# Designed miniproteins, single chains, continued (4), part 6

Each design is a single chain, and the fold is of that chain. pLDDT is the mean over its residues in the fold that is shown.

## One batch from the design tools (miniprotein)

Design m12180
Fold by ESMFold2-Fast:
Structure m12180 (fold): chain A 71 residues (1-71)
Amino acid sequence: AVEELLRERGVTATLEGPTLPEARLRALLTALVEQAAAAGHPSFTLDLSDGEASLAGFDAWFAAQGVATPA
């Protein structure tokens, strides 16, 4: 589960709104967690409270947050 991934990496993230398919959400969170950990930032916020959970939309959304998204 996504919550298990967050616990496994020791990272705090807030999730609100519609959910993504677990496989895609896991891939996005894994990349984000690895990047945050490498930068020395053990926490971040992922806000899904607005709009539809679309794969294309998340690339733009994460770019706006100043982080890279998985390819």
Scores: mean pLDDT 53

Design m12181
Fold by ESMFold2-Fast:
Structure m12181 (fold): chain A 80 residues (1-80)
Amino acid sequence: SADRRMSREEVETLLRYVRADADAILSNPNATVEDVDGFIETLELLKQMVARQADPEDAERFLKELDGIIKRLRDKKASL
């Protein structure tokens, strides 16, 4: 299979980058609907990848964090 398993360190590193990118979009007064939608699409793909490739405990933490970020992004989109 071409799919590899993600380590806990890789999942935690990915989550740090996702949080930083989310904070940048959420704090940017010039963010567009297209910027927000594109990032939400990226996060949904990352959820699918981590759910498949990470240990269940690491995947559960990652998916919960991304669901919270996606909600905040949808709230920002509604204000644009």
Scores: mean pLDDT 87

Design m12182
Fold by ESMFold2-Fast:
Structure m12182 (fold): chain A 88 residues (1-88)
Amino acid sequence: DIDKEFEEAVEEIEKILKELGFSDEGIDSFREGLYEMLEKASEELRKEIVERLKKLAEELKTASKDEAIELLQKTLIELEEKVKKELE
């Protein structure tokens, strides 16, 4: 169930971000961006998004807050570009 795997990956990331001291507003913004991308994505791209988020969660476990900001921005840019290519 890809939707369940997506939710579990997002929850893991949110937990790590909260421990790093990110604001609820920042975490909510990140979550909403991911759900918007998932809604636009094909079934295959949804699986790629989930795999990338699982990798991001692992990267975040050893990251500082500043490194986490960079990782989040990079991941969102990469995923948005993939979604954009699928829609064009």
Scores: mean pLDDT 82

Design m12183
Fold by ESMFold2-Fast:
Structure m12183 (fold): chain A 70 residues (1-70)
Amino acid sequence: MEIRELLEKKDKDGDGTVSMAEAIEVAKELGLDPELTREELSKVVDPQTGRMSIEEAVEAIEKVKKLQEK
């Protein structure tokens, strides 16, 4: 929920998508490694638009968070 809310605040267009830069900013606010976040986000980002759905960004950031727990 927290991650989704932060991403929704970056989605100024209200189209349910965020850019790579916006998703990395959210991860930094959560204290996550921006390099690991960029790697996970690159797997879900649309290469033509540079954007991803909020749901895809939430999943990628949650995965980074779990990777840094161990």
Scores: mean pLDDT 78

Design m12184
Fold by ESMFold2-Fast:
Structure m12184 (fold): chain A 85 residues (1-85)
Amino acid sequence: TEEAQKEAYEAGKLAAEKYLAGDAAGFSGYVLRVIGIAIDLELSGGGTESAKKALQAGVEGAKEAGGEEATKILQKALEGHEKNG
């Protein structure tokens, strides 16, 4: 859904911002939020494609904030999901 993609984008962006601020707990929390959004979409009948779009939105959000570590982790999640979908 558009709402889920927007939420994932904002969470990815916040993950990167938390990492850059030195907040490891906040970073981990927002990374898990993006992954949770993707899982919820897949389990709610959105399927693999909707989950992939949410993970991709999270990657774009992290990239926008300049968070290389958050971007890398979310890209790995997207790649793993694509390989298993």
Scores: mean pLDDT 77

Design m12185
Fold by ESMFold2-Fast:
Structure m12185 (fold): chain A 74 residues (1-74)
Amino acid sequence: NAIKATGLIMRALAYVEDKDYEGAARAVAEAVRVAETLSPEEQEEVRRLIRLLADRLAEEGADEAAARVREILA
């Protein structure tokens, strides 16, 4: 559901704060999988949040993790 997908993205943000970029990427992959069960509008909201997370990863110099997150969105 949308709450679960959002919760996974919040967990990904917590991983980024801990510099666990691999954990963040895995949480994002799970959020996208959950989002596949949602409406198109809810899927777009989840994808928007994930794009913001990828930008934050790139800002922190975690380019490999940012690229992996962007791949999940494609």
Scores: mean pLDDT 79

Design m12186
Fold by ESMFold2-Fast:
Structure m12186 (fold): chain A 84 residues (1-84)
Amino acid sequence: VSLEQAIAAKTREALEEVLRRLEREAEELAKETDDEELLEAVRRALAEARRALEAGDLDAAAKALLEADTLLGVLRLQLAVSRV
């Protein structure tokens, strides 16, 4: 195994961990939000990240995960504001 292959494998593992975390957060927020459009946008970004990881496109995966995290941040803020 080359150093480059080892670095890529570790990067993929880190991105897979982030994907699993964001997927768990999305499922929890889905129980509390009524913003179906934003929730679908999150799900699309997560699906794109998973597809990119399966294709070995680590850059595309990272971009999709950043998008999903940003959208989840908006969902969290909406829920916080809607609560007294």
Scores: mean pLDDT 82

Design m12187
Fold by ESMFold2-Fast:
Structure m12187 (fold): chain A 80 residues (1-80)
Amino acid sequence: MAEKVVRVEGMEELAKEDPKAAEEARKAAAQAAMAVEGVVDVIVEGDIITVYAESEEAAEKAAKAAKDAAQAVLDAARAA
């Protein structure tokens, strides 16, 4: 099993300003990561996304997808 951790800056601050948008970012990150084959679990807490996968390649791909998805939601919420 492989573990990959990535940080998305601003998610913890978003949770204080707009808890609903923060939940949407968390859900988007989890869904994007879970769409990658070989992913076992995804945990999103504050600014931190932790991916557990069957291989290092799957963990890396899922972590990138999760970060990109969370960032997109964060950027959209901050622009509104």
Scores: mean pLDDT 81

Design m12188
Fold by ESMFold2-Fast:
Structure m12188 (fold): chain A 80 residues (1-80)
Amino acid sequence: SLPSPEELYEAVLRELGLDPSRLVPESEEEQEKLGLITLMMEAFESGRIDEIMARIKETASEKEVAMAERIRATIERLAS
């Protein structure tokens, strides 16, 4: 069976090097990464991941696009 949204979110955080038990990120880099993971997870759960990826590619830096693509691949792998 597919994981719950909460289980998937925690698994994605762990896979991408973040601790889901922490209440706050330790750095601005972790805060940026956490924000992007949260956005991508919400997009996946709402069936809008392609729409949000298109918007990220239009508005974000190359670094943010690369991270978003890595997050998407991680979500798709762990959700299957």
Scores: mean pLDDT 79

Design m12189
Fold by ESMFold2-Fast:
Structure m12189 (fold): chain A 98 residues (1-98)
Amino acid sequence: SQNRASADSARIAGNKYYKEGNYEKAIFWFELAVNLVPSSQNYRNLGLAYYELGNYEKAVESFQQSVSLSPTPQNLQNLGDAYERLGNTEKAAEVYKK
């Protein structure tokens, strides 16, 4: 579909900026990818970019969506790590036990 092709292009652009350490531009492109195709992977990429930027509240929001769509060990680890950085040790412990 057109949305899938556009989301893939946005993800590719986001990954380029993420690798360059330009997390603000990476977030722009990953938000576009999520808006076009709200997949676990696109939410995970968005959460990782927010995490690297130090916006742990937005990282938690994105990782919660990623986990809701696909509760993989990797997605649960990312969510737990973001809760730890946010200072929410209790929620991090709950997520790591899932």
Scores: mean pLDDT 91

Design m12190
Fold by ESMFold2-Fast:
Structure m12190 (fold): chain A 68 residues (1-68)
Amino acid sequence: MPPLSEEQREMYLQLALKELEEYEKNNIVPKTPAQQEALETMKKIAEEKDRKKALELMEEYITKRLAA
């Protein structure tokens, strides 16, 4: 599978930030280990102030999902 473009990684980062915001405001409790891992990863990405590190975390998470 082709690697994500910089623009696509930015888009996924924005989606992760939106989901984290909804998670924090609505106190969403993950029901499965996969959902918990997804939310934890998104939280780490949103918390990273270093954009390069945030993109690396996003890329790692997406790569695991695409390999499944």
Scores: mean pLDDT 66

Design m12191
Fold by ESMFold2-Fast:
Structure m12191 (fold): chain A 69 residues (1-69)
Amino acid sequence: MSAEEAKELAEKAGVAAAVGNEATMEKYIRQLEKAGAGEAARKAAEAARNGDSKAAHEYTQLAGELAEK
């Protein structure tokens, strides 16, 4: 998975988490788990749900880095 694809999926998970759509959030996080970025994506989504935009951005970047390898 490319870093850009992983960041896009993590952002989609974060948006789903912020609006309370747990099923859509879990769908995107599961795709990132296959690329080794699931934990970072989950932390990004939790930060987005809590309104912590800085932490959400930092974990989204980490998910991209982890998924590229």
Scores: mean pLDDT 84

Design m12192
Fold by ESMFold2-Fast:
Structure m12192 (fold): chain A 71 residues (1-71)
Amino acid sequence: MSKEELLEEVYEILDKNLDIIKKLYPDKAEEIEKHAERLKEQAKTFSKDELQVLKKKLEEELEELEEKLKE
């Protein structure tokens, strides 16, 4: 897998997390979007290993967020 492919996967998962977080905390949507944009910029500088770690963390967070959304 190329670094660009991995970065795209990270962005896709991050966007899914962002959508759920904005549903759970609509009053904080602007702050959350700014945080996500900063993380996307930082991710561009990451190594493949760092991107893999980030992807795993975002996947774990997505599962937790989906569980909260079921409430």
Scores: mean pLDDT 81

Design m12193
Fold by ESMFold2-Fast:
Structure m12193 (fold): chain A 88 residues (1-88)
Amino acid sequence: GLKAPSVALPEKNGEWVEGVVKDLVEIDGKKYAVVEVDGELYLVPVSYIEGVVPLRADEELKVGQRVRFFVPPKKYAEELEKAVEKYK
């Protein structure tokens, strides 16, 4: 199995970052991607992913793709932490 993912990068709060999709999961009816950024795994809601890099309108989200995603504001961090605990 994959290493347990963390909540999206707190130091990049409210910023766009890029990483590589390592897994695609559904937790409590919500779709998430496990994205590797600088060797660490982060659980990212699919709704926060802008697209595959370079950006393509018709590209399906797949394991191994490089994606750009939005790091959620701190006020949503607790909801994401609960989702990470359920992934474990």
Scores: mean pLDDT 67

Design m12194
Fold by ESMFold2-Fast:
Parts: structure tokens; sequence; C-alpha cells
Structure m12194 (fold): chain A 80 residues (1-80)
């Protein structure tokens, strides 16, 4: 469970750096699912926060960054 969460977290970060926000949100959602299934709710919250910050740092359009971040927060809310 945890190893799968780490794998998707890494893929989400790579997608953010490549500017692929759709894949970043997809991989982020999968990472959060695996962290929550592993009982690591606080780690899921930290991962969501860290991914949103990385999106803000790598995406120049604040509206696109906000939309991607909101989708990650919505996914976390639905899982918790």
Amino acid sequence: MEEKAEEFYKKAREAIKKGDLNKAVQYATEALKYYVEAGQEEKARRVARDLILEITENVKDPVEAAKAGQKILDALRELL
C-alpha cells in the first residue's frame, strides 16, 4: 500500500514539472487513495499540500494552478 502511494506521488511530481496538470491530478488522486487506505491520513494531507505548493511553483497561470489544486483538495475530501 505505502509503496504504491510513494510511486504515484513521484509520478505526480514528475507530471507537475512537465506541465501535465491532468496527469498530475490523476497521479495525486491515486497517491492519496493509497495513503488513506494505509491509514496514513496525516501523510495524505501533507502530500496534498506539498503537491499544491509544487503546482504553484511550476505553473505560471494562477487560475490553472488553482483549478488543479482544488481538484486535489476535492479528491482528499472525498477520501477522508
Scores: mean pLDDT 84

Design m12195
Fold by ESMFold2-Fast:
Structure m12195 (fold): chain A 70 residues (1-70)
Amino acid sequence: SLEELLAEFEKKIREAVKNKDLDGIRKAVQEAGDKLTELYEEGKITPEEFAEASRRLLELVDKAIEELKK
């Protein structure tokens, strides 16, 4: 589900930040993006849900990058 995808992504980003692993952040983003696109292409989420999920992914990435700069 979309909620499970977002929860999994947040967990992976959190682990990558803890480990100061920029490559881990990149891989988590790619994996989440691929899964989100599959859900959209299969008609399991609306265009609005796709846009909102994409926005949330970007916010989590921005926060993670800022945390790594500290």
Scores: mean pLDDT 83

Design m12196
Fold by ESMFold2-Fast:
Parts: sequence; C-alpha cells; structure tokens
Structure m12196 (fold): chain A 65 residues (1-65)
Amino acid sequence: SDLTVELVGALLATSDLPLDTTVRDALRQLGLDEATIEAILAALGLPPDATLAEFLRAVRERFGR
C-alpha cells in the first residue's frame, strides 16, 4: 500500500546504509518478506536490482514528501 511505501521510505532515509545498497537487501534487513519487497518495487516501477538511491528518488517523486 502507499502508506507502507511511505513508512519504508522514511525508515530507509534515516538509515546509515550506503545509497548504492540494493533495495532488496535494505528491506530484507528491515524484516520484510520477498513477496512484499517485490510488490513495493513493482508499485514504484523499479527493477529487482534497484539501489536505495533509486528507491528514495521514486518515493519522493510519487508521494511528494
């Protein structure tokens, strides 16, 4: 859901993870399952190997905050 993506985006924005870390690795570290991770990536139009920098940009562009 959009609320899930916004929450995940906020959590990742406060993390000390490098921006070249894959979204899959970052979300797995937060305890999300693979199906949820794939749904989030698909909702943002991101590839499975998308980086955290690409994810945060997509969240800002789509949700505006």
Scores: mean pLDDT 74

Design m12197
Fold by ESMFold2-Fast:
Structure m12197 (fold): chain A 72 residues (1-72)
Amino acid sequence: HMSPEELEFRERLSRLATEGQKLIDDAVARGDEEKAAELQRRMADILNRAVQTRDLEGAEAELKRLKAEYEA
C-alpha cells in the first residue's frame, strides 16, 4: 500500500522526468548536442534536488523556466 501523498509525489516526479526527456530528445533530434548535454545536466539536478528535498513545486517551477528558455 502506498499513501496518497507518496503516490502523488511519484506521479509528479515521473511527469517531470518525462517532460525533461522530451526537451532532451528534441535537442538531440535537432542535432544540438551541446544543448542536449546542458538539458541532461540541468534535468538531473532538478530531479535529484526534488527527490532530496521533496520540493516538487520548486522542481516544477525550474522545469517551466527551462522549457521557456529552450522554446524561446
Scores: mean pLDDT 83

Design m12198
Fold by ESMFold2-Fast:
Structure m12198 (fold): chain A 103 residues (1-103)
Amino acid sequence: MKLVVIVGLAGGLSEEKVEELVELARREAEEAGADRIFIRAVSAKNGEELVAAMAEIRDWIEEERRRAEKEGWKVVEVDLTGLGEEEARERIREAGEEAKRLR
């Protein structure tokens, strides 16, 4: 049985905070027994870049999800676009629990 976790992050967070969230998402997915983990994260420098980055990440998540489902993978989608640090951490933990249930 194949499980993939797809994580997309685009927000007004610093590069350091983005790296911390990416590491947390990777650990939670690995602990949940994901066979594949796809992570894409974009740092935005201003509001215009943020809107574009959020749209790009959401489109990427949807494309990767559809591709994985077509190939018979079980998918957990973790859309962190526009979330603050604490909201993103909570969503990552919730997604880890969802992934464990799909095993």
Scores: mean pLDDT 82

Design m12199
Fold by ESMFold2-Fast:
Structure m12199 (fold): chain A 93 residues (1-93)
Amino acid sequence: MVEIKYEVEAELTEEGILKARVRVELKDGRTLEEEFEVNLKERGITAEQALTAAVLRVIGLLEDARLAGWPLTDENISEITTAFLNALEKAIK
């Protein structure tokens, strides 16, 4: 049985940089990590727009891993993306 561990972190700096990280580890030792940094002021976008883009990127990353043979279920992807969304929403509030 494959056990999945994941970590999600997000922060909005006083300089207006949204930083986010997701890491997924399989019991067999395979790891997947992605980091996002968006300067909201330089890009001229809202924190909500940056959040939406980051969530879509994480969904794509996890679906690509599944296509590459990672045993990720729809439930695993949903759990990880929900945790990531919650971390981002907490960071921008």
Scores: mean pLDDT 79

Design m12200
Fold by ESMFold2-Fast:
Structure m12200 (fold): chain A 55 residues (1-55)
Amino acid sequence: SEEQLELIKQFNSLSRADRLAITQALLDYGSKSLTVPFEEAFAIMKKKIEEIKKS
């Protein structure tokens, strides 16, 4: 979707450290669930990107 493409563009604009932090959050979610559904993954990315930009 257009929203998902925008999130990917925002992710690619982040620093290496910020991208690692988001990746770690997704891995942590996946370790507690057997799968990381794409909808939930994009929600986590969006939240983390907003937190990073706010700090």
Scores: mean pLDDT 74

Design m12201
Fold by ESMFold2-Fast:
Structure m12201 (fold): chain A 115 residues (1-115)
Amino acid sequence: MIKITPKSEEQKEAIETFEKMREEVLAAVRAGASIEDVARTFAKGAMEIVSKVPEEKKDEVESVLAQGIRRIVDALREARKAGLTTEEMIARVQEVLDETFKKLAEVLGAEVKEE
């Protein structure tokens, strides 16, 4: 499990927005939403996160989130081509979300612990 501890209110708001987006993305995958609908859910959350981070961090945060959405789209496309179950697709998306969350937290300077 990855534990992220915010050091400021701006970091807390960005982290909470990512956690909400993560839950919405996973719910969309579980409901059998299209890859395009899953990508839109992530993109909406990503725009909200970028709006909440300091100006000097916006470009780096946007880059991390853009890589995250690309990896989710690729993971879902490959999983569906391979005929994977919904649970296996959720596991792959969750892994990408956890890695993206960790990178976002590191960019923001939040405390990241892998336990």
Scores: mean pLDDT 83

Design m12202
Fold by ESMFold2-Fast:
Structure m12202 (fold): chain A 94 residues (1-94)
Amino acid sequence: MSKIEKLQKGGIGLLNSIKTAIERDLDLSEEERKQLDELVNESIEKLKKAKTVEEIIEVFKETKKRLEELFKGTPMASEISALIDYAIKEIKKE
């Protein structure tokens, strides 16, 4: 598996894990669940199209910002932010 393919697969796994955690820990409305599904799916498609480490990092930065806006004022906003920041740091080390 190439470095980019490994990072894409890991990134998709992380985004799916974040989605599962939000759905488990927050009582989401039907509209909020739809917005979360659309955001995660769009971010996964962008990761699949990414050709460089920098492009993968940019997808995570955009996804972080959009998730923070969607869940603003919830305890999970800071947790999601920290998880994505940690992922970006690990990607930059490799």
Scores: mean pLDDT 81

Design m12203
Fold by ESMFold2-Fast:
Structure m12203 (fold): chain A 56 residues (1-56)
Amino acid sequence: GSMAAAEEAKRERTIAGIRAAAERYGLSEDQVRELEALVRAGRFEEAQRRMLRLIL
């Protein structure tokens, strides 16, 4: 696919991963929204690092 399609797929996978982690580890709705906002802003690595800090 195009670069745009690949970026959209990456965003969807990252958001799905964040939501799965939130379900498993009991992250708050506000924490999930903050992480999703980072992903939508293209800050994938920052979002994943912050998620890991919240569940560690």
Scores: mean pLDDT 80

Design m12204
Fold by ESMFold2-Fast:
Structure m12204 (fold): chain A 65 residues (1-65)
Amino acid sequence: SKIEEAAKELSEKFGLSFEKAKSLVEGAITLIRHLGEEAALQMLTRETGDEELARETVRLAKEAM
């Protein structure tokens, strides 16, 4: 699935487990759908403490949608 492909890429780039990466991508899709891209980025940056990880998660989530 597109979500699994996004999760694999995120996992490889940031050294996360596949399950953690998949959770982040799925969470980002939900946030983007309900709050929009900018709010999703801000919330994920706060949650992860890593703006680069948050930006890449949002980018991959958009591709998986």
Scores: mean pLDDT 89

Design m12205
Fold by ESMFold2-Fast:
Structure m12205 (fold): chain A 67 residues (1-67)
Amino acid sequence: DGLADIERTAEGLKRALLAAGVSEEEAERRAREVFEIGMRAYKEKGPEAGIQAAERAGVRAYLEATA
């Protein structure tokens, strides 16, 4: 289920950012952006592409927020 995997990726990012000391507001915003990126790829190219896009965006967001 690509939708559930994309949601789990976004939620996991939010949780990781909060644990790293990022504000709730920024963590929520970045998680939403990752979800939107995953959903765009999902709608255009299917569930596997959506999951991969969300995972890559999530890694980038985490590195940027914690640098």
Scores: mean pLDDT 88

Design m12206
Fold by ESMFold2-Fast:
Structure m12206 (fold): chain A 70 residues (1-70)
Amino acid sequence: MSEEELQREIDEAMVLMGLAVTERALSTNKTPSSAEVQKLVDEARKALEAGDIKKAMELVKQAIKTDQQS
């Protein structure tokens, strides 16, 4: 239980940090992939608001990979 709670807090912090980094990148740079990254960021935010930390983390990881490929 404590281990699961700690892991959840770590996952939430990682999602929030990833969202902040990708949102800042989107505001600074316009690339063909920016629209795709924005969609992934928006979906990650919605998942986080819904309490679906696992889905939010997967979407943030996908956004980072998409941004790096562009």
Scores: mean pLDDT 75

Design m12207
Fold by ESMFold2-Fast:
Structure m12207 (fold): chain A 62 residues (1-62)
Amino acid sequence: AMPKEELLRKNAVAILEHGGVAGLAQHFGLSQSRFSLWFKAQTGLDLKDVLPVVEELRAKGE
């Protein structure tokens, strides 16, 4: 099992690589409304906890 901090960072990187939540949702063939539920089911993380990490990485130019 991956530490929660590392899991948060890895998922934030994946979101950024796909241009944001909408891009990652499209990559998996999911609507925006379905993505939050799917993401929590797959990762055990709430998007609201990942989004601040996404913004931190974006500010760093990642």
Scores: mean pLDDT 76

Design m12208
Fold by ESMFold2-Fast:
Structure m12208 (fold): chain A 87 residues (1-87)
Amino acid sequence: AAAAARRAQQAALDQQIQEQQARGEEVIKQWEEEGKEERIAIINTLLAHMNPNQQQQLYVAIAYYTTADAATQKEMLDALRAEAARL
């Protein structure tokens, strides 16, 4: 019972991560369509230096961006710029 519940919970979390990754990819596509060239350049620079697990985490973070307030959105973009500038 407990082991089956933990497996179901893990599967649900894995599904949520996959859904958030897909949402993040859609946000990046929307930024491309909106002509946000600076943001796309930053994302492409980061992705080029990331392994698949890090890329998934980046997409999940970008998905969160769409639900965040304006101050948090600004902080997230500033953090991405700082990361890209270090590469």
Scores: mean pLDDT 80

Design m12209
Fold by ESMFold2-Fast:
Structure m12209 (fold): chain A 96 residues (1-96)
Amino acid sequence: MMLEEGRKIVEENSEKVEELKKRLKELLKRADELAKRAEEAGDLELAREIVLKATGYSIRFIGHILDGDLEGAERTIEELEEFLKEAEKRLEEFEK
């Protein structure tokens, strides 16, 4: 039942799902760029944290989409955006 309901929600909200997927793709690109910058600066711990967090949020996002939980998917995107903003500030302080 839950898998069939999730599929129907995704089909009925295809435009919203594609918007969320696009936002995730842009954030994952930003995470990759920030992780490379952290590695180049010598902050290997931050680089590792960014990669692991981005991977974890990507898995959670897929789970929410499969469950038809678009609110959970959107919240996951917002949490990743906040994490990347905080990670960028941490890197800027490390580079000083």
Scores: mean pLDDT 82

Design m12210
Fold by ESMFold2-Fast:
Structure m12210 (fold): chain A 67 residues (1-67)
Amino acid sequence: SREAALRDQVAQLVAEGYRNGDIEGGMERAIALAREAGDEATAEMARTMGTVVSRVPENRAAARALA
């Protein structure tokens, strides 16, 4: 479905941000994609995912190490 494909793309953008050491940038791109599709619920999901992974110092350190 379109909704499932969008959610998968959003999750992929957040994951790419994590892998590249740019969690905030990945989250921002994911939110923008969801909003362009008119899906604010998916945009909120992306914001929550990015915020959660960025809060833990180990996650930030791991993201930088992966970049």
Scores: mean pLDDT 74

Design m12211
Fold by ESMFold2-Fast:
Structure m12211 (fold): chain A 61 residues (1-61)
Amino acid sequence: AAEKLINAGKALVELGYKDEGQKAIDSAKQGNLEEARKYIQKAAEKLTDEEMKKVAEASNK
């Protein structure tokens, strides 16, 4: 259930959004999926269209 959010968070860390990405991973691992989505959404506001596509592709692995 949390795997997609963890994968999205890992992609954010790889793209240089280390704080938001790590917080999303940690929140998803704790079962706090709402908080994980919040951090992903905050990072998404800073993403280019190409970076957003990479995060979406990673979350589907």
Scores: mean pLDDT 80

Design m12212
Fold by ESMFold2-Fast:
Structure m12212 (fold): chain A 73 residues (1-73)
Amino acid sequence: MKKRELALKHFELAYELRDTDRDVALQHINKGFSYVEESGMTDEIIEAASRATGVPKETFLRLKYSRNGETYP
């Protein structure tokens, strides 16, 4: 549960900083996905992050695939 909350906070911070400090925003995205991987609650966390930020779920999936060196199908 706490890892879910940490992932969400990092995604929210990344969204807030997206136009101000892109490098810090990217660090928060990477940290958020690290917590997602540890939690095993990928779908739940990404859906919650999408609702909190207004960013489409597909955008988070593209970022996740890109982070692993894969293209989103």
Scores: mean pLDDT 76

Design m12213
Fold by ESMFold2-Fast:
Structure m12213 (fold): chain A 81 residues (1-81)
Amino acid sequence: AVEAFRARMAAAEPELRALEAQAREALAAGDEARAAALREEVGRLVAALAAEAAGLPDLAAAVRSGALSPEEAMRRVIEHL
């Protein structure tokens, strides 16, 4: 479970780095709303990867589509573990 999550996080590293770079650029420009939205996208990606690693593909799909918040999805992943 944890090992599967680490592997998925490693595969997603370029996407995570790109989102974090965009969030830093938004903050440097004073666009706090954009930075917050990009941080939500990072949280959504991490939660989806955690759900997929836990064997919860429907939960991962709901997070990716925006039907569930990253926080609620992560809570459900932790409860399943």
Scores: mean pLDDT 80

Design m12214
Fold by ESMFold2-Fast:
Structure m12214 (fold): chain A 69 residues (1-69)
Amino acid sequence: AVVPREELRERALDLLAAASELKDEETQMRYLGLALRYGASSEELVAAVEGRIAPSEEAKAEVRARMEA
């Protein structure tokens, strides 16, 4: 079944954010794999691991506002 674009994007961003907070390499790899399946690019995965895609309160509010639009 096809998942809505908004849900896929939200899940991918959440998984990337969670992965950058995880210290366990094995669990981090699982989260990154799921994000990739939800449409995240390899570059986004690398950026998340390097801490360049850190969730902020502003980013969370922006995503929430965008989902309501």
Scores: mean pLDDT 63

Design m12215
Fold by ESMFold2-Fast:
Structure m12215 (fold): chain A 75 residues (1-75)
Amino acid sequence: MLEEELRKEEEEFLKKYKEKADEIAANKEITVSEEFKKKAAELTRRMREHEDDEEVRLELARELKELLEEKINTE
């Protein structure tokens, strides 16, 4: 069914964003503020809380990606 296929594609999409978040968080060459770390952790936690809400998870993943891109561009 299409719904199950969409879930798999969205999960892979979210995994890629999480991988980038983890890479940035672990990279000592990228300076990140305490506020950034807290917000990234909150977004990740919210994504887990809304695991059954695909649209909410995608929206949170987009916000997380935007946050990561902003940090690597400004820091």
Scores: mean pLDDT 64

